# Designed miniproteins, single chains, continued (4), part 16

Each design is a single chain, and the fold is of that chain. pLDDT is the mean over its residues in the fold that is shown.

## One batch from the design tools (miniprotein)

Design m12533
Fold by ESMFold2-Fast:
Structure m12533 (fold): chain A 99 residues (1-99)
Amino acid sequence: SDRAALEAERRQMEKYREDFLKKLKELEENNDNPELQEVIREAKEQFRRNLEIIEKNIAELLEKEDYRGAMMELGVEHVSLAVLQSIINEAIKRVKEEE
């Protein structure tokens, strides 16, 4: 059912959030480059803001029993995480090329 599919996707998304934050923590602890530290800080702040908006939108959609809309909102979160990961990867590459 759409509800069961949404619940499964929400659980998978929680794991992606945990993995993303764990990777950021490991990167922050293992790198002392000021430019990379700034990118990590900005990525954490953007992640937090995106999560707040997405969770609010999902809650409003669930009150209307709009499970398809909630699934689409999780799709927006997948894209958002991919964009943040891309920004971090490019910053890592840039720092390594300058050393």
Scores: mean pLDDT 85

Design m12534
Fold by ESMFold2-Fast:
Structure m12534 (fold): chain A 87 residues (1-87)
Amino acid sequence: AAVDYTQLYDVNAKLAETLTAHFGDLNNLANASRDEFNTLDIDPVRGPKLFDAIKDFKAGKITSAEELTKVPLVGKATADYLVANLA
């Protein structure tokens, strides 16, 4: 199924379109380099924070939705979505 990036916390329509066009799949985003992510025309505050949360989850530094909610700008809905689609 197509990933709906607008389900992520504070992801606006422009950021969602950019992420969909460049990565498509959430797993592709999670496996991307930070340098690749930083080449995108995205929000300079929200984008990097979301990317860092995704990378920490994939690295095993964060293992649950509850731990993800401790990351700035990541609420329960975003945490649950990431666990369901990246775990």
Scores: mean pLDDT 66

Design m12535
Fold by ESMFold2-Fast:
Structure m12535 (fold): chain A 69 residues (1-69)
Amino acid sequence: SAAAERERIEEEIRRLEREIKELEKELEELRKEIEKNPSKENIIRLTAVSLRLIGLRFQLELLKEKLKA
């Protein structure tokens, strides 16, 4: 049913929002670490976390649009 599908999408949105929050916290900590120690390893980690966040935010927007349709 449409109601069951909506609930599943809403649960997936909640899971993505939690994952995004955790990665945003990690990104903030990495930015602070890079300010103190701009190592190649820290820059690579920052880049990887940033790309993952972009992907998750895009996925979240697609799911939110699906709920509006």
Scores: mean pLDDT 87

Design m12536
Fold by ESMFold2-Fast:
Structure m12536 (fold): chain A 69 residues (1-69)
Amino acid sequence: PLTPRQRRALDVIRESVRAGDVLSIREVAERSGVSVGTVHEAARAVGAEGYGDLVLRLRREVGLRDGTR
C-alpha cells in the first residue's frame, strides 16, 4: 500500500507524462512537496525498479491515442 505522500508523487509524475513533459526526480519532489527519497520509494512501491522505469511505464499508458482494447 502507498502512503499519501508516495501517491502524491506518483500523481505528479503521471500528470507530467500526460502533459508531454518529463520532470526530473528533484522537480517531482518539489512539486509534490515530498523528498527525493519518497519519489524513489513511490516508484519501487508500485513495482518499478526506480523513477526512470516508472516513467517509461507511464509513457506507455499515456501514449495511447484513444486506448486499445
Scores: mean pLDDT 74

Design m12537
Fold by ESMFold2-Fast:
Structure m12537 (fold): chain A 107 residues (1-107)
Amino acid sequence: SQTVEELKALILGLEEAVKKKDTKKIAALIRQLTYLIDTHPEAFEALPEEIQRLLAKSLAEAAKLQDKEVLEALHNLVSMNINLPEKVLKILETEYSKEFSGVLFYS
């Protein structure tokens, strides 16, 4: 699926933006991911497990930067009626709960 490949490319781009601490790029990529999850939830569920795990890790690392624009983008991703794939949510809740709790509390 073209949408699955686009999601994968955005997730890889998010990993690179997080490594560079490019907060503006991180926020923009999170907003794009939010839109695609909302419009194509089935494509998100079709992502390979390694990409879902990479997304969870990248979201947690982005939250650790404590940047206001990034936190607002993350809050919007969580607070919209968007279901992150269950695997990604489970990783965030179990492996990155401390890092990601600040996003949930920011709401």
Scores: mean pLDDT 79

Design m12538
Fold by ESMFold2-Fast:
Structure m12538 (fold): chain A 84 residues (1-84)
Amino acid sequence: ALERALELGREFLLASGLPEEAVELAVEASRAEYEGKLEKAAELGEEAAKLLKEAGFVFAPREVVAAAREALRAEAEAAAAELE
């Protein structure tokens, strides 16, 4: 479930035109946060935000992680609803 949700989130971010390196870091930050590795999640989120800023996007590291986590949550809720 988690791996599929992260894959869908990655595909969504790539389809939105975000740089692949930043998307990969955002996905790994979301995985780290889900695993309780908050320090690693913050570090990966900061690197993703740096790459996004270089590409012309403006995001704070916390906002990058929060956006990825929200996408993951929405996918998990959609998957759970299909089981009802």
Scores: mean pLDDT 67

Design m12539
Fold by ESMFold2-Fast:
Structure m12539 (fold): chain A 67 residues (1-67)
Amino acid sequence: TQSASVTLGGEVLSLTTTDPSETVRSFVSTNTSADGVTYEIGVVLSYREEDGVEVVVEARSARRQLP
């Protein structure tokens, strides 16, 4: 069993897998758009490797605007 989570303000994204062939990852990034609006983006993913390629099994994402 693997679990990953990210917290974006008051929201928690989590993903758990019981499949031993899958890997769970999480990441957060911050990006400012051309209009000066800043966003925080969180992602949780489960992957399986097939024929040398990482295949996404499940993905969850959230985005929030920062003040």
Scores: mean pLDDT 79

Design m12540
Fold by ESMFold2-Fast:
Structure m12540 (fold): chain A 88 residues (1-88)
Amino acid sequence: MAERLLEEAEEKVRELEREEDDEKVLELTKEIARLALELARLGHPEEAARVLRRAAEAVVRSKVSEEAKEEALKILEEAFREVLEIKA
């Protein structure tokens, strides 16, 4: 289960790196956040944190609007905080 979730999350991050549509970036970001939280709950919070960090880097480098970037980064930050609470 965890291996499949990690592979799915990594695939979504690669999609995010290539995406230029504001709505699609937000959709992918929400999916990545959900997958990372599932990974953390299954005992893989370190892998979850790495996925979220890579997603944040992809969002920062994306060519979408500043508004979409801010919303996406907020989603990832909230997920990252939950992952850190699970890890602690």
Scores: mean pLDDT 84

Design m12541
Fold by ESMFold2-Fast:
Structure m12541 (fold): chain A 88 residues (1-88)
Amino acid sequence: STMQELQKKYEEVNEEIKRKKADIDAVSQKLLEGEMELDDLKERGGSQEKIAEIQAEVDKTKNELDGLVKEQSELEERAVSLQLQIAG
């Protein structure tokens, strides 16, 4: 039935949201570690080249995090839409 199909889609979207939250947590930890490494390197007077390399990695991780957060928001909007369809 259409209701069973909507329920299944809702469950699938919620499982995707759970996985996306886990990915966000992992990338957020990587970002924190990268920012700490960058700060330590700057404080120790590391080479400009090394600072630029770690900064590029941190910036890449920030962009990855922004993408994941956007994907989570889109999945949450889909979940709300499906829940409204199920509720009638």
Scores: mean pLDDT 89

Design m12542
Fold by ESMFold2-Fast:
Structure m12542 (fold): chain A 114 residues (1-114)
Amino acid sequence: STVERMEKLYNEAVKLIQDMHAALQADPAIDAAAIAARWADIFSIFEEIRSLLNPSQQAQMDREGAVVRGLVREAIAAQEAGDFDRARELLHRAMLILTGGLVAALEGKKRQEA
């Protein structure tokens, strides 16, 4: 079902986010390119989930996605500049918005199919 596919994708996104948090904790000065690569994988899953949603939910994900992409871009720039604390703050905000949006999309889809 669409719900089962979305749950699998959500769990994959959560795992990537957790793996990135672990990597940042292990090496605060990790290469900005490595952060960018990890986020590219997360955004790939986000786009796949988006493709399974109705136009109203897609529009909300587009607005949230734009904010998240902006925060990640600023975080990468901060990491390149050696401002690791700012990079972490921005990445944390990006992860909260993304995770909240994905949960809302999944729960909305479950309600539609109930």
Scores: mean pLDDT 86

Design m12543
Fold by ESMFold2-Fast:
Structure m12543 (fold): chain A 88 residues (1-88)
Amino acid sequence: STLNQLLLKEAEEAERRLEEMRRLAEETGDPRLEEPVRRAEEAVEEYLKLLEEIGLNDGAYSYEEALEKIKELREVLEESEREMREIA
């Protein structure tokens, strides 16, 4: 299933990016970095919940709907990373 492979790959990349953001926040100790990390964590959690829903109800989401959810996740991660770079 090409869709499942794409979704899992995006989850893996999102978790990697979140771990890098957490590491930066921990290393700098700047409390201003807490909010971008929290928003990124929330977006990743929502995406992982979506993956669980797709796994339980095959066909609940179309390929196009899945791509839109990936886009939403990527936009939140990119915005959070940008804010952290501007602070650090």
Scores: mean pLDDT 81

Design m12544
Fold by ESMFold2-Fast:
Formats: sequence, C-alpha cells, structure tokens
Structure m12544 (fold): chain A 77 residues (1-77)
Amino acid sequence: SKEKEIEREITRAMIRMALSVAELALSREDLSPEDLEKIIELLDKQIETAEKLGDDDTAKRLKELKERALRKLEEKK
C-alpha cells in the first residue's frame, strides 16, 4: 500500500542518516574501546533493519563500517 511505501522510505532515510553519523564517529582518533563496542552494537541493529527492508546497498555499507570498527577495536588490544 501507499502507507507502507511511505513508511519504508522514512525508515530508509533514517538508516542513511545513521550511516552518515557512524561514518563521522569512526573518523575520530580518540575513540575508546568502550566507544567502539557501542558503535558496533548500533551498527548491528542498523544492519538487521536494512536487511529486513531489502536495502542490500545500505546493509553492505553498514557491514563495511562494522569491519572498520572491529579492526580499530583489535588494534587497541
């Protein structure tokens, strides 16, 4: 229905905003291990949402950010 189309468009826009915010956060050099773990948790939730919407491109970009966050976390061990 048209209502469901509008809801999907809003959710996709919100996920894209979350992606941009996560990219900006991960550009910081002063992230603690706790900050990185929190970013990873938030990215996991956004990946699940993008996959449920069938937004494969956004899901792929979120997964790439998660890999970057995990690598930064391992470097701090």
Scores: mean pLDDT 82

Design m12545
Fold by ESMFold2-Fast:
Order: C-alpha cells, then sequence, then structure tokens
Structure m12545 (fold): chain A 80 residues (1-80)
C-alpha cells in the first residue's frame, strides 16, 4: 500500500535528520526502526503499530528533538 511506503519515507527522513545533527546512534536506531516497521506493516500491521508506539515513547522519554518526534508521530498516524 502507498501508505506503508509513506510511513517508511517519514521514518527515513527522521533518521537523516539525526545523522545531519551528528547523532549517529539515533540515526542508526531510527534507520533500523524504519526497516522493521516497514517489514511488520506488511506481515503484522498490529505489531507494526505497537512497535512504532514504543519507538515514539522511547524518543519522548529520552527528550529527543521535537522535529524528529513530529516525523515519528506523523508516521504512526498514517500507520494506524
Amino acid sequence: EEKIEEVKKLLLKAADLAYERGDIETANFLLSAALEIHRLAKEDPEKAVEFAEQVLKDLERLNYPQEIIDLVKKALEILK
């Protein structure tokens, strides 16, 4: 579905923004999360939503930049 590709694009954009900031650890985490959510969205959509929600909670708990959090929130809303 076009929707699943849009979710992947948003999460990869979040990873790119983290990389541009020099936050390699966050960039790698978001890249891995994007690939796993994309896989899960095709195989187990309910698990994809749960995983994306956990990613969002982890980013908010660690007080990551709002720009990155907003991209993950947009991806989650599309994924639902």
Scores: mean pLDDT 82

Design m12546
Fold by ESMFold2-Fast:
Structure m12546 (fold): chain A 100 residues (1-100)
Amino acid sequence: MKLSEEEREYLQKVAKEALPLLVEAAESLEDEKEGVRKAVAGALLLVAAANSPTVEDALTDLDAAIELAREIKEKGGDEEAAEKAIKLLEEAKEYLKKAM
């Protein structure tokens, strides 16, 4: 199913809220280089989701971003920031699924 303009705008808003939280969690990692890599990966996934041609592609990128946030949390990143990012991204997935 094609990603609508309303869904793209919604994902852009979600990215603006989730990205700072994901960056905060990643930057709290003891390995500074790993933190930077994960923050950049998160940014790319959120931009990719908002620019996806289909809802299925956007859901795939959101799932990858959620998995990245979980990995950051598991490796000792800020748990509260990571969990808030995961919650926002899970809510975005439910929004897209309801629009299908």
Scores: mean pLDDT 86

Design m12547
Fold by ESMFold2-Fast:
Structure m12547 (fold): chain A 64 residues (1-64)
Amino acid sequence: ELEARLAAVRAFYDSLSPRQQRAARLIEAQRDVEAADLRAIAEAAGLSQATVSRIRRELLAVSA
């Protein structure tokens, strides 16, 4: 159900720091995320590429 997926995504965001939430929003705003996009998001959010890749992976899992 869409409502259950939205609730899971919301709960995921609530578990993140403000910096990580900013990175997650940038990931969601980009329909097709490439390696170059992950680098740019990491730099903009002040996070490592590994952290941004983890957030992307978790976001995809909760939105499935």
Scores: mean pLDDT 74

Design m12548
Fold by ESMFold2-Fast:
Structure m12548 (fold): chain A 80 residues (1-80)
Amino acid sequence: SAAAEKARREFLSYLNSFLKEYYNKLSGEEKEELLKFLEELSKRIEENRDLGETDPEAFVKLLEELKEEILKFEEELKKK
């Protein structure tokens, strides 16, 4: 669906911006934490792949929730 494709593009753009800003500033330990976090995000998107076709509104909501989780991860990194 158009809504799901738009949400996916916006999510990937947001994630790319986050990685461009933070990845090269992180310690080895923080990079490992980030990779584990990204793996979990990827798993959740994959497990809900069919929502993009069956329930685009639920898929958009999922991607917004994942954006909030990225924001929370960023805030935890800033507390170091």
Scores: mean pLDDT 80

Design m12549
Fold by ESMFold2-Fast:
Structure m12549 (fold): chain A 61 residues (1-61)
Amino acid sequence: GSHRPLSSRGLPPEFEPAVEYIRENYPDRLEEAERVLLRLYTQGRLTSAEAVIAELDRALA
């Protein structure tokens, strides 16, 4: 759907897999990674966990 409310965390639970990826690979950069997730969500670019992980890799690599 086009309308998706954000949780108090700013990220819907559908993106938990991306958060887990960050926790495993970038525990020191959690805040940066969460900002990337929020940015992608705001821009409507969070189509799948795969797309999110690709953007995280670009930002955090």
Scores: mean pLDDT 68

Design m12550
Fold by ESMFold2-Fast:
Structure m12550 (fold): chain A 61 residues (1-61)
Amino acid sequence: MEEVYSKLTPEQQKAVDDYLAALRAGDDQEGIRELEELSKDLEGLKKFADEIIAGSEEARA
């Protein structure tokens, strides 16, 4: 996770951190596991972070 995470942009890192914090607050162990599996693939993690960012921007627009 850390090696792949460090290759994300600061905006993507923040999106992943905020999502992980929400999962932990909700005690969503399955979501945490899915994020850990996704973090093994740099391209998959980037795409996921971009989707979170796009969704949050549309929700505010």
Scores: mean pLDDT 73

Design m12551
Fold by ESMFold2-Fast:
Structure m12551 (fold): chain A 64 residues (1-64)
Amino acid sequence: MRIRHISMEEFLEEAREGGEKAVAAGDRENVEALLAVLRTAKSAHPEYAAEIDEIIAEIERLMA
């Protein structure tokens, strides 16, 4: 699982950075699209659900 785990970890890290940048830019459309992608990824990869939920929560907190 190391290669698959690393690939997914990289994706989640990029999603977190992208979400922060989108919120800072006030780009609601990009934020909504990213949240939709993350929720879809959570359904497809339930083993990463906790990490995905954490990223979603961070993005939502930045928007509040």
Scores: mean pLDDT 76

Design m12552
Fold by ESMFold2-Fast:
Structure m12552 (fold): chain A 104 residues (1-104)
Amino acid sequence: GEHEMLLKLIGLVLSMIGLLFDLETSTDVEKILESLEEIEKILEDLEKLLPDLSEEDKEFAKKALEKLKSFLENLIKKTTDEKVIEKAKKVLEKIEKILEKIEK
């Protein structure tokens, strides 16, 4: 039902916010890469929810994804680790593909 999909969406967004906090506070490259991998999995789950979301819920998802995009762009600018840069760019590409699907 609509409430079930919204609760799943809220859960995914809250999980992403937690991972963003971990990324902001971590200096360990392995932990950063693990957090980026978890974000990528959350994005896959979010993409699967898109067909079942209302237009209002899609707008909420879009706002969350735009904030995540800005955070990852800043992460790329401040890091010198090539593996982190490469992984963050892959996550950004995934975000851009999901945003494109929301706009259709």
Scores: mean pLDDT 83

Design m12553
Fold by ESMFold2-Fast:
Structure m12553 (fold): chain A 94 residues (1-94)
Amino acid sequence: DELKELIKKVLEKHGVKVEDSEIEDIMKVNGEELKRIFEVYEESGGDLEAVEEELRRLAREEGLVDDLPPEEVERRIREQAEMAVELYKEMKAV
């Protein structure tokens, strides 16, 4: 529930209005992975590189990299890591 509220808060700050059902769908697909990413960031002492490594491992396990060029995979990993860290910082601020 707390993660749902934080995701909504971050999206609202960027002018994005979403229904609760849309946030629930995002959490069902990515909620467990987000929790793991937060734990990696926390345990590494705020190391973005550790977050990128965990996301790369997850993408490989899901087979999401099979049809994508390596440069595109790295770009997506960086973007996801930055967003996850921003969300974590918002969580820490409240």
Scores: mean pLDDT 69

Design m12554
Fold by ESMFold2-Fast:
Structure m12554 (fold): chain A 100 residues (1-100)
Amino acid sequence: SSSLINKLLEEMKKVIEEGPKIHLAESALKVKDEAGMEALIAATRDDLISLFPDQADLINDFMDLLLEAYKNGKITLGETEFLLDLTLGLARIIHAVEQL
């Protein structure tokens, strides 16, 4: 059911819009700069579309919103990396369940 990925993306969008209260140690982050973050966003976008190619428009809308929130300072680099990892992890679980 494509509804599960749609629901995930809508809930993650609300977390971004409300401002996540996540404080991560800078030394724990894999991404250290804007160029690395843009590369991670692009890679995560491609991975999500590979899992749900029929939802490419919704994935692009979500990823564009997340990139804009990062660029305008609404979310930190660490919060962005955490949200990307969480979203991709949950999307992989949804995809696996829908293949059962």
Scores: mean pLDDT 79

Design m12555
Fold by ESMFold2-Fast:
Structure m12555 (fold): chain A 99 residues (1-99)
Amino acid sequence: GSSDLKKELAELLEKERKLAEKAMDEIEKRYPNLTPAQKAVLNKGLDAVIYRKVNPAMHAGIVLDAGLSEEMLKLMEKVIKGDYSAIPELIAEIEKHLA
């Protein structure tokens, strides 16, 4: 039923959010002096990547609203998957986005 699907989607969303939280912690550990603006872009990008798996329409809405580039999203996906070598490139893309 529709209620069971809502529960499964909520559980999937929670698992993806935990991966994004770990990714954010690793970014902040390596870049402890991130500005509030840089953190806001990071949080929007991480949300966009999470919703790509659970709600593609919401993903598209976040990407368009926040003006996120395909390159930034690709770097966010790498970091969420545990490729922390992508963090310096991700920070450079965020600085470019905010310039």
Scores: mean pLDDT 82

Design m12556
Fold by ESMFold2-Fast:
Structure m12556 (fold): chain A 94 residues (1-94)
Amino acid sequence: SETKERILEDLEAAIELLKEALEAEKKGDLRSAASKITAAVLLLVAAVIEAELEKMDEELIEKLIELTKEVAKLAGEDVEKAIELVEKAKKEIE
């Protein structure tokens, strides 16, 4: 329960950083956008580490790993879709 709440908090923080990255891209601030995308990916990595350390379900850990990979690959090209992926994952974990 407490670990699940921390994971959901990390996912929500990642969503907010990706939204800030999208606004930075709209302003032409590509450095700020890249920094915020990196911070969001690091929060997803933190969620994976937390789930593994607390020995949560393998299915949840695998879902978080795949989410992290997809966001890392996609966020530089399509931040809006990266946001949708994290929002969907958060709803499925809730």
Scores: mean pLDDT 87

Design m12557
Fold by ESMFold2-Fast:
Structure m12557 (fold): chain A 86 residues (1-86)
Amino acid sequence: MKIKYRSIIDLSGKSDEEMEKIGNEVAEELKKIPGVSDIKVTLLKKTKRLIIEFEADNEEAAKQASEVVKKIADRYGLKAKTEKIE
């Protein structure tokens, strides 16, 4: 059974161009993880939030996805949080 997760990155202090760049980087890196599927990236420009929803086939895939999101956020000096939603 696939498990659904949501990651939220706080994009405070980033320009529109930087927010779009970060969103694209997250989407491309998550696509590379085996067992991660149904990746949906939503950029909320007004609140400066990046919402990433994905499904993981197992706990290891979910952990790898969470680590990738955190790594990208850390690279840009940003905070990220990942939680299980279903």
Scores: mean pLDDT 84

Design m12558
Fold by ESMFold2-Fast:
Structure m12558 (fold): chain A 86 residues (1-86)
Amino acid sequence: SEKEEKGKELVERLFELTGETLEGLKEAEKIEDEEERKKKIIELAEEALKKAEEILKEAKKIGDEEAIEYAEKLIKDLKALLEKLS
């Protein structure tokens, strides 16, 4: 069904976003300056959070439980990362 196809698409987008974010964080760790490293990590986490919240909104509209759960988990993890950096 169209709903199932949309749900699968959202889950795939979440996995891609998670992978891209983790790769970006690993690259940021190579920054020698601690202030620049922290700034880059915050920037990456905030961008990922915005994208994850957009996916969550779409998942809630279609009622896909799996996409909602994965999006909420990613949002929680990103918020926890940002809080530790404050």
Scores: mean pLDDT 87

Design m12559
Fold by ESMFold2-Fast:
Structure m12559 (fold): chain A 63 residues (1-63)
Amino acid sequence: SEEEKKKKLEEIDEYTIKIANGELKEEEVEKVLKEIGKYLGWSEEEIKEMRDTLKKREEERKK
């Protein structure tokens, strides 16, 4: 249903913010990105690129 899809998107958005803020472990980030990618129809390459981008930002934030 549309309500279920909306709730799922809100949960995905919350996790995306946590990833961007570096609050999740690398393994947790990988799982969340795969779930988001499947829901949005992203390719494996797109998921990997997003993961690498977020990891780079987290590393820069720790400096």
Scores: mean pLDDT 71

Design m12560
Fold by ESMFold2-Fast:
Structure m12560 (fold): chain A 107 residues (1-107)
Amino acid sequence: SSLVKKTEELVKKLEELLKKLVEAEKSELQEIIDEILETIEQIRDLALSAKTEEEFKEIMKLVDKLIEKIKELAKESKDELVKEILENIAEYIEKIQKELEEKMKKK
C-alpha cells in the first residue's frame, strides 16, 4: 500500500537521523532530536490513516524493527548522553505504538 511505502521511507529517514545523532557534536544534538521527533509524528499520522487492519499491522511491523534498531544503537553507544537519548526515543515510540494499537481496536 502507499501508506506502507511512505512509512518505509520515513523509517529510512529516521535510521539516517539516528546515525547522525550517534556521530553528532553536543551543539547539533537538539536539531537532530527535533527532526527525529517530527519524523516519529509523521509515522504516527500514517498509522492512524490506515484503513485496513493489514495496513496497520504492516506499519506496526516496521515500527517494531525500528525500535529494535534503536535499542541496538543504544547498546553500542560509547557516549552516555547519546545512549540515554536513544533509550528515551525507543520508549517514546513504544508509548505511541501502544496508543495506536488501542485506537485501532476502537475502530
Scores: mean pLDDT 85

Design m12561
Fold by ESMFold2-Fast:
Structure m12561 (fold): chain A 87 residues (1-87)
Amino acid sequence: SAEEKAEAAIRSVKEAIEAAEKNPEDAAKQTGAALTALGEVLDLALQGDLEAARRVARAVEELAKKSKLPEESKRAVIEAARNGAAM
């Protein structure tokens, strides 16, 4: 279902954010969090699950805001999620 896809996408992005939080000096993990957010949201949008894509984008923005990520990494994740949902 769209709800199950959204939940799985949110879990994937949460794991990427947690990995980036544990490794603030690792540029690949910082970039990886943003790319995971873009990929998960964009995948749902391209499948036509626009409501799920928007829901995941909103959840990802909140996860990034509450995270311990560097400010640049937070912005990158938020922008990636928004860009994915805008497709």
Scores: mean pLDDT 86

Design m12562
Fold by ESMFold2-Fast:
Structure m12562 (fold): chain A 70 residues (1-70)
Amino acid sequence: DREKKIEEALKLAKEAARLQATDPVLAGQLFQEALQIAKEIKDGETARRIAEIVGMTPEAAERTAKQALE
């Protein structure tokens, strides 16, 4: 289910953002897992939202979205 995959990816991104200060290694792993889901479903908008949740600039988030569609 695409919608459930989107929700799971966004949940992982929010956990990554929360853990950035306390466990940057785990935060990085969760961020990559969230991006992998976005790439699997070929959804650049979900990849952009993931990047925004973890605090990337709008420009970096847009680049991340484009890369998810490659």
Scores: mean pLDDT 81

Design m12563
Fold by ESMFold2-Fast:
Structure m12563 (fold): chain A 87 residues (1-87)
Amino acid sequence: SEKKKLEQEAVSLLAAAAINMSGTWFLAEIARTPQDQADAEADYRASLENGRRAVELAEKASPELGEEMRERLRRLEERGRAALASL
C-alpha cells in the first residue's frame, strides 16, 4: 500500500540519519584540526536533513509514526550536539 511505502521510506531515511550521526560521533572523538571539526559538523547537518525528511514522510503515513520519528530524531540531534560540544 502507499502508506507502507511511506513508512519504509521514512525508516530508510532515519537509518541514513543514524549512519551520518555515527560519523559525527566518530569524527568528533578523533578530531585534531579545524577541518576535522568541519567534517563532523557536515555529517551532523546531513543527519538532520535525512531525519527531517524521514519525519515528513512518516507524518504523511500516520501522525503516530510522525511523533515516533520526531522523538528519535530529537535524540539523535541531542547526542550529535553533545559530541560536537566536546570538540
Scores: mean pLDDT 87

Design m12564
Fold by ESMFold2-Fast:
Structure m12564 (fold): chain A 93 residues (1-93)
Amino acid sequence: MKPKLTAPDSVPEGGTLTLTASGFPEGTDAFRWELYDPEDPSVKLGYDVTPADNPTFTLEGLTPAHTGLYRVEALKDGEVVAVSDLKPVTVTP
């Protein structure tokens, strides 16, 4: 089954965004959390990698620059084994 990225549709500026991964393959050992430009999904704005023992990624102090398309990749031994759909998140003023 394709991994699911759960996130709110919007978060207020200065607030906290929590991304949650679910439905990832057995043996997943890390997640790569990616942010893409909201108007161009080929433009990667940033990423972070966390261990799979905690399937959440939290960003605090959100700014309008955090508006975009979020995606999670499930990794095993450094290789991508599954990829979520892009999830739009808007940071509201």
Scores: mean pLDDT 84

Design m12565
Fold by ESMFold2-Fast:
Structure m12565 (fold): chain A 84 residues (1-84)
Amino acid sequence: SPLEEAQKRIEEIASDPSLSEQEKVDAIAKVGLEYFRKLAEELNNKEALELVEETEERLKKEKDWRKRLELMQETGAKILELLK
């Protein structure tokens, strides 16, 4: 399933000793947002899709990786609520 594929990719990233904490956060966020985007498109959920796209743009503009982590945690929770 797409969820199992995303979870496997996240576990591979989290377990990669060559990646810094910043690189892990950014790579995991990318996998999560790609999964949410596909799910929102399949469910025809425009509100969730718009929030995914807004989150991607905000992450590109944020220079502090810890703030990117906070942004992903906050918006990820909101996206999940919309996809229920």
Scores: mean pLDDT 85

Design m12566
Fold by ESMFold2-Fast:
Structure m12566 (fold): chain A 73 residues (1-73)
Amino acid sequence: SESEKNIKLAKEHLDEAGEHLLRGDEEGAEEHVKKALEHASKLPKEESEKMIKKIKEDYERMRRVAAELRAQE
């Protein structure tokens, strides 16, 4: 279904955002999280709200972890 495609793409873009954060590429990470949120926004309202919240929470966690790892360098 179209919802299944959007869930898959949102997850793939969130994973890519995490990879960019580990490389110190915050601009690339933000581009990918934006794409993840765009795909999540195409889901039915209840599913969209839950996935958007999870993406934002996961991304903030990833950013903090990446920042701590880089601060040790």
Scores: mean pLDDT 86

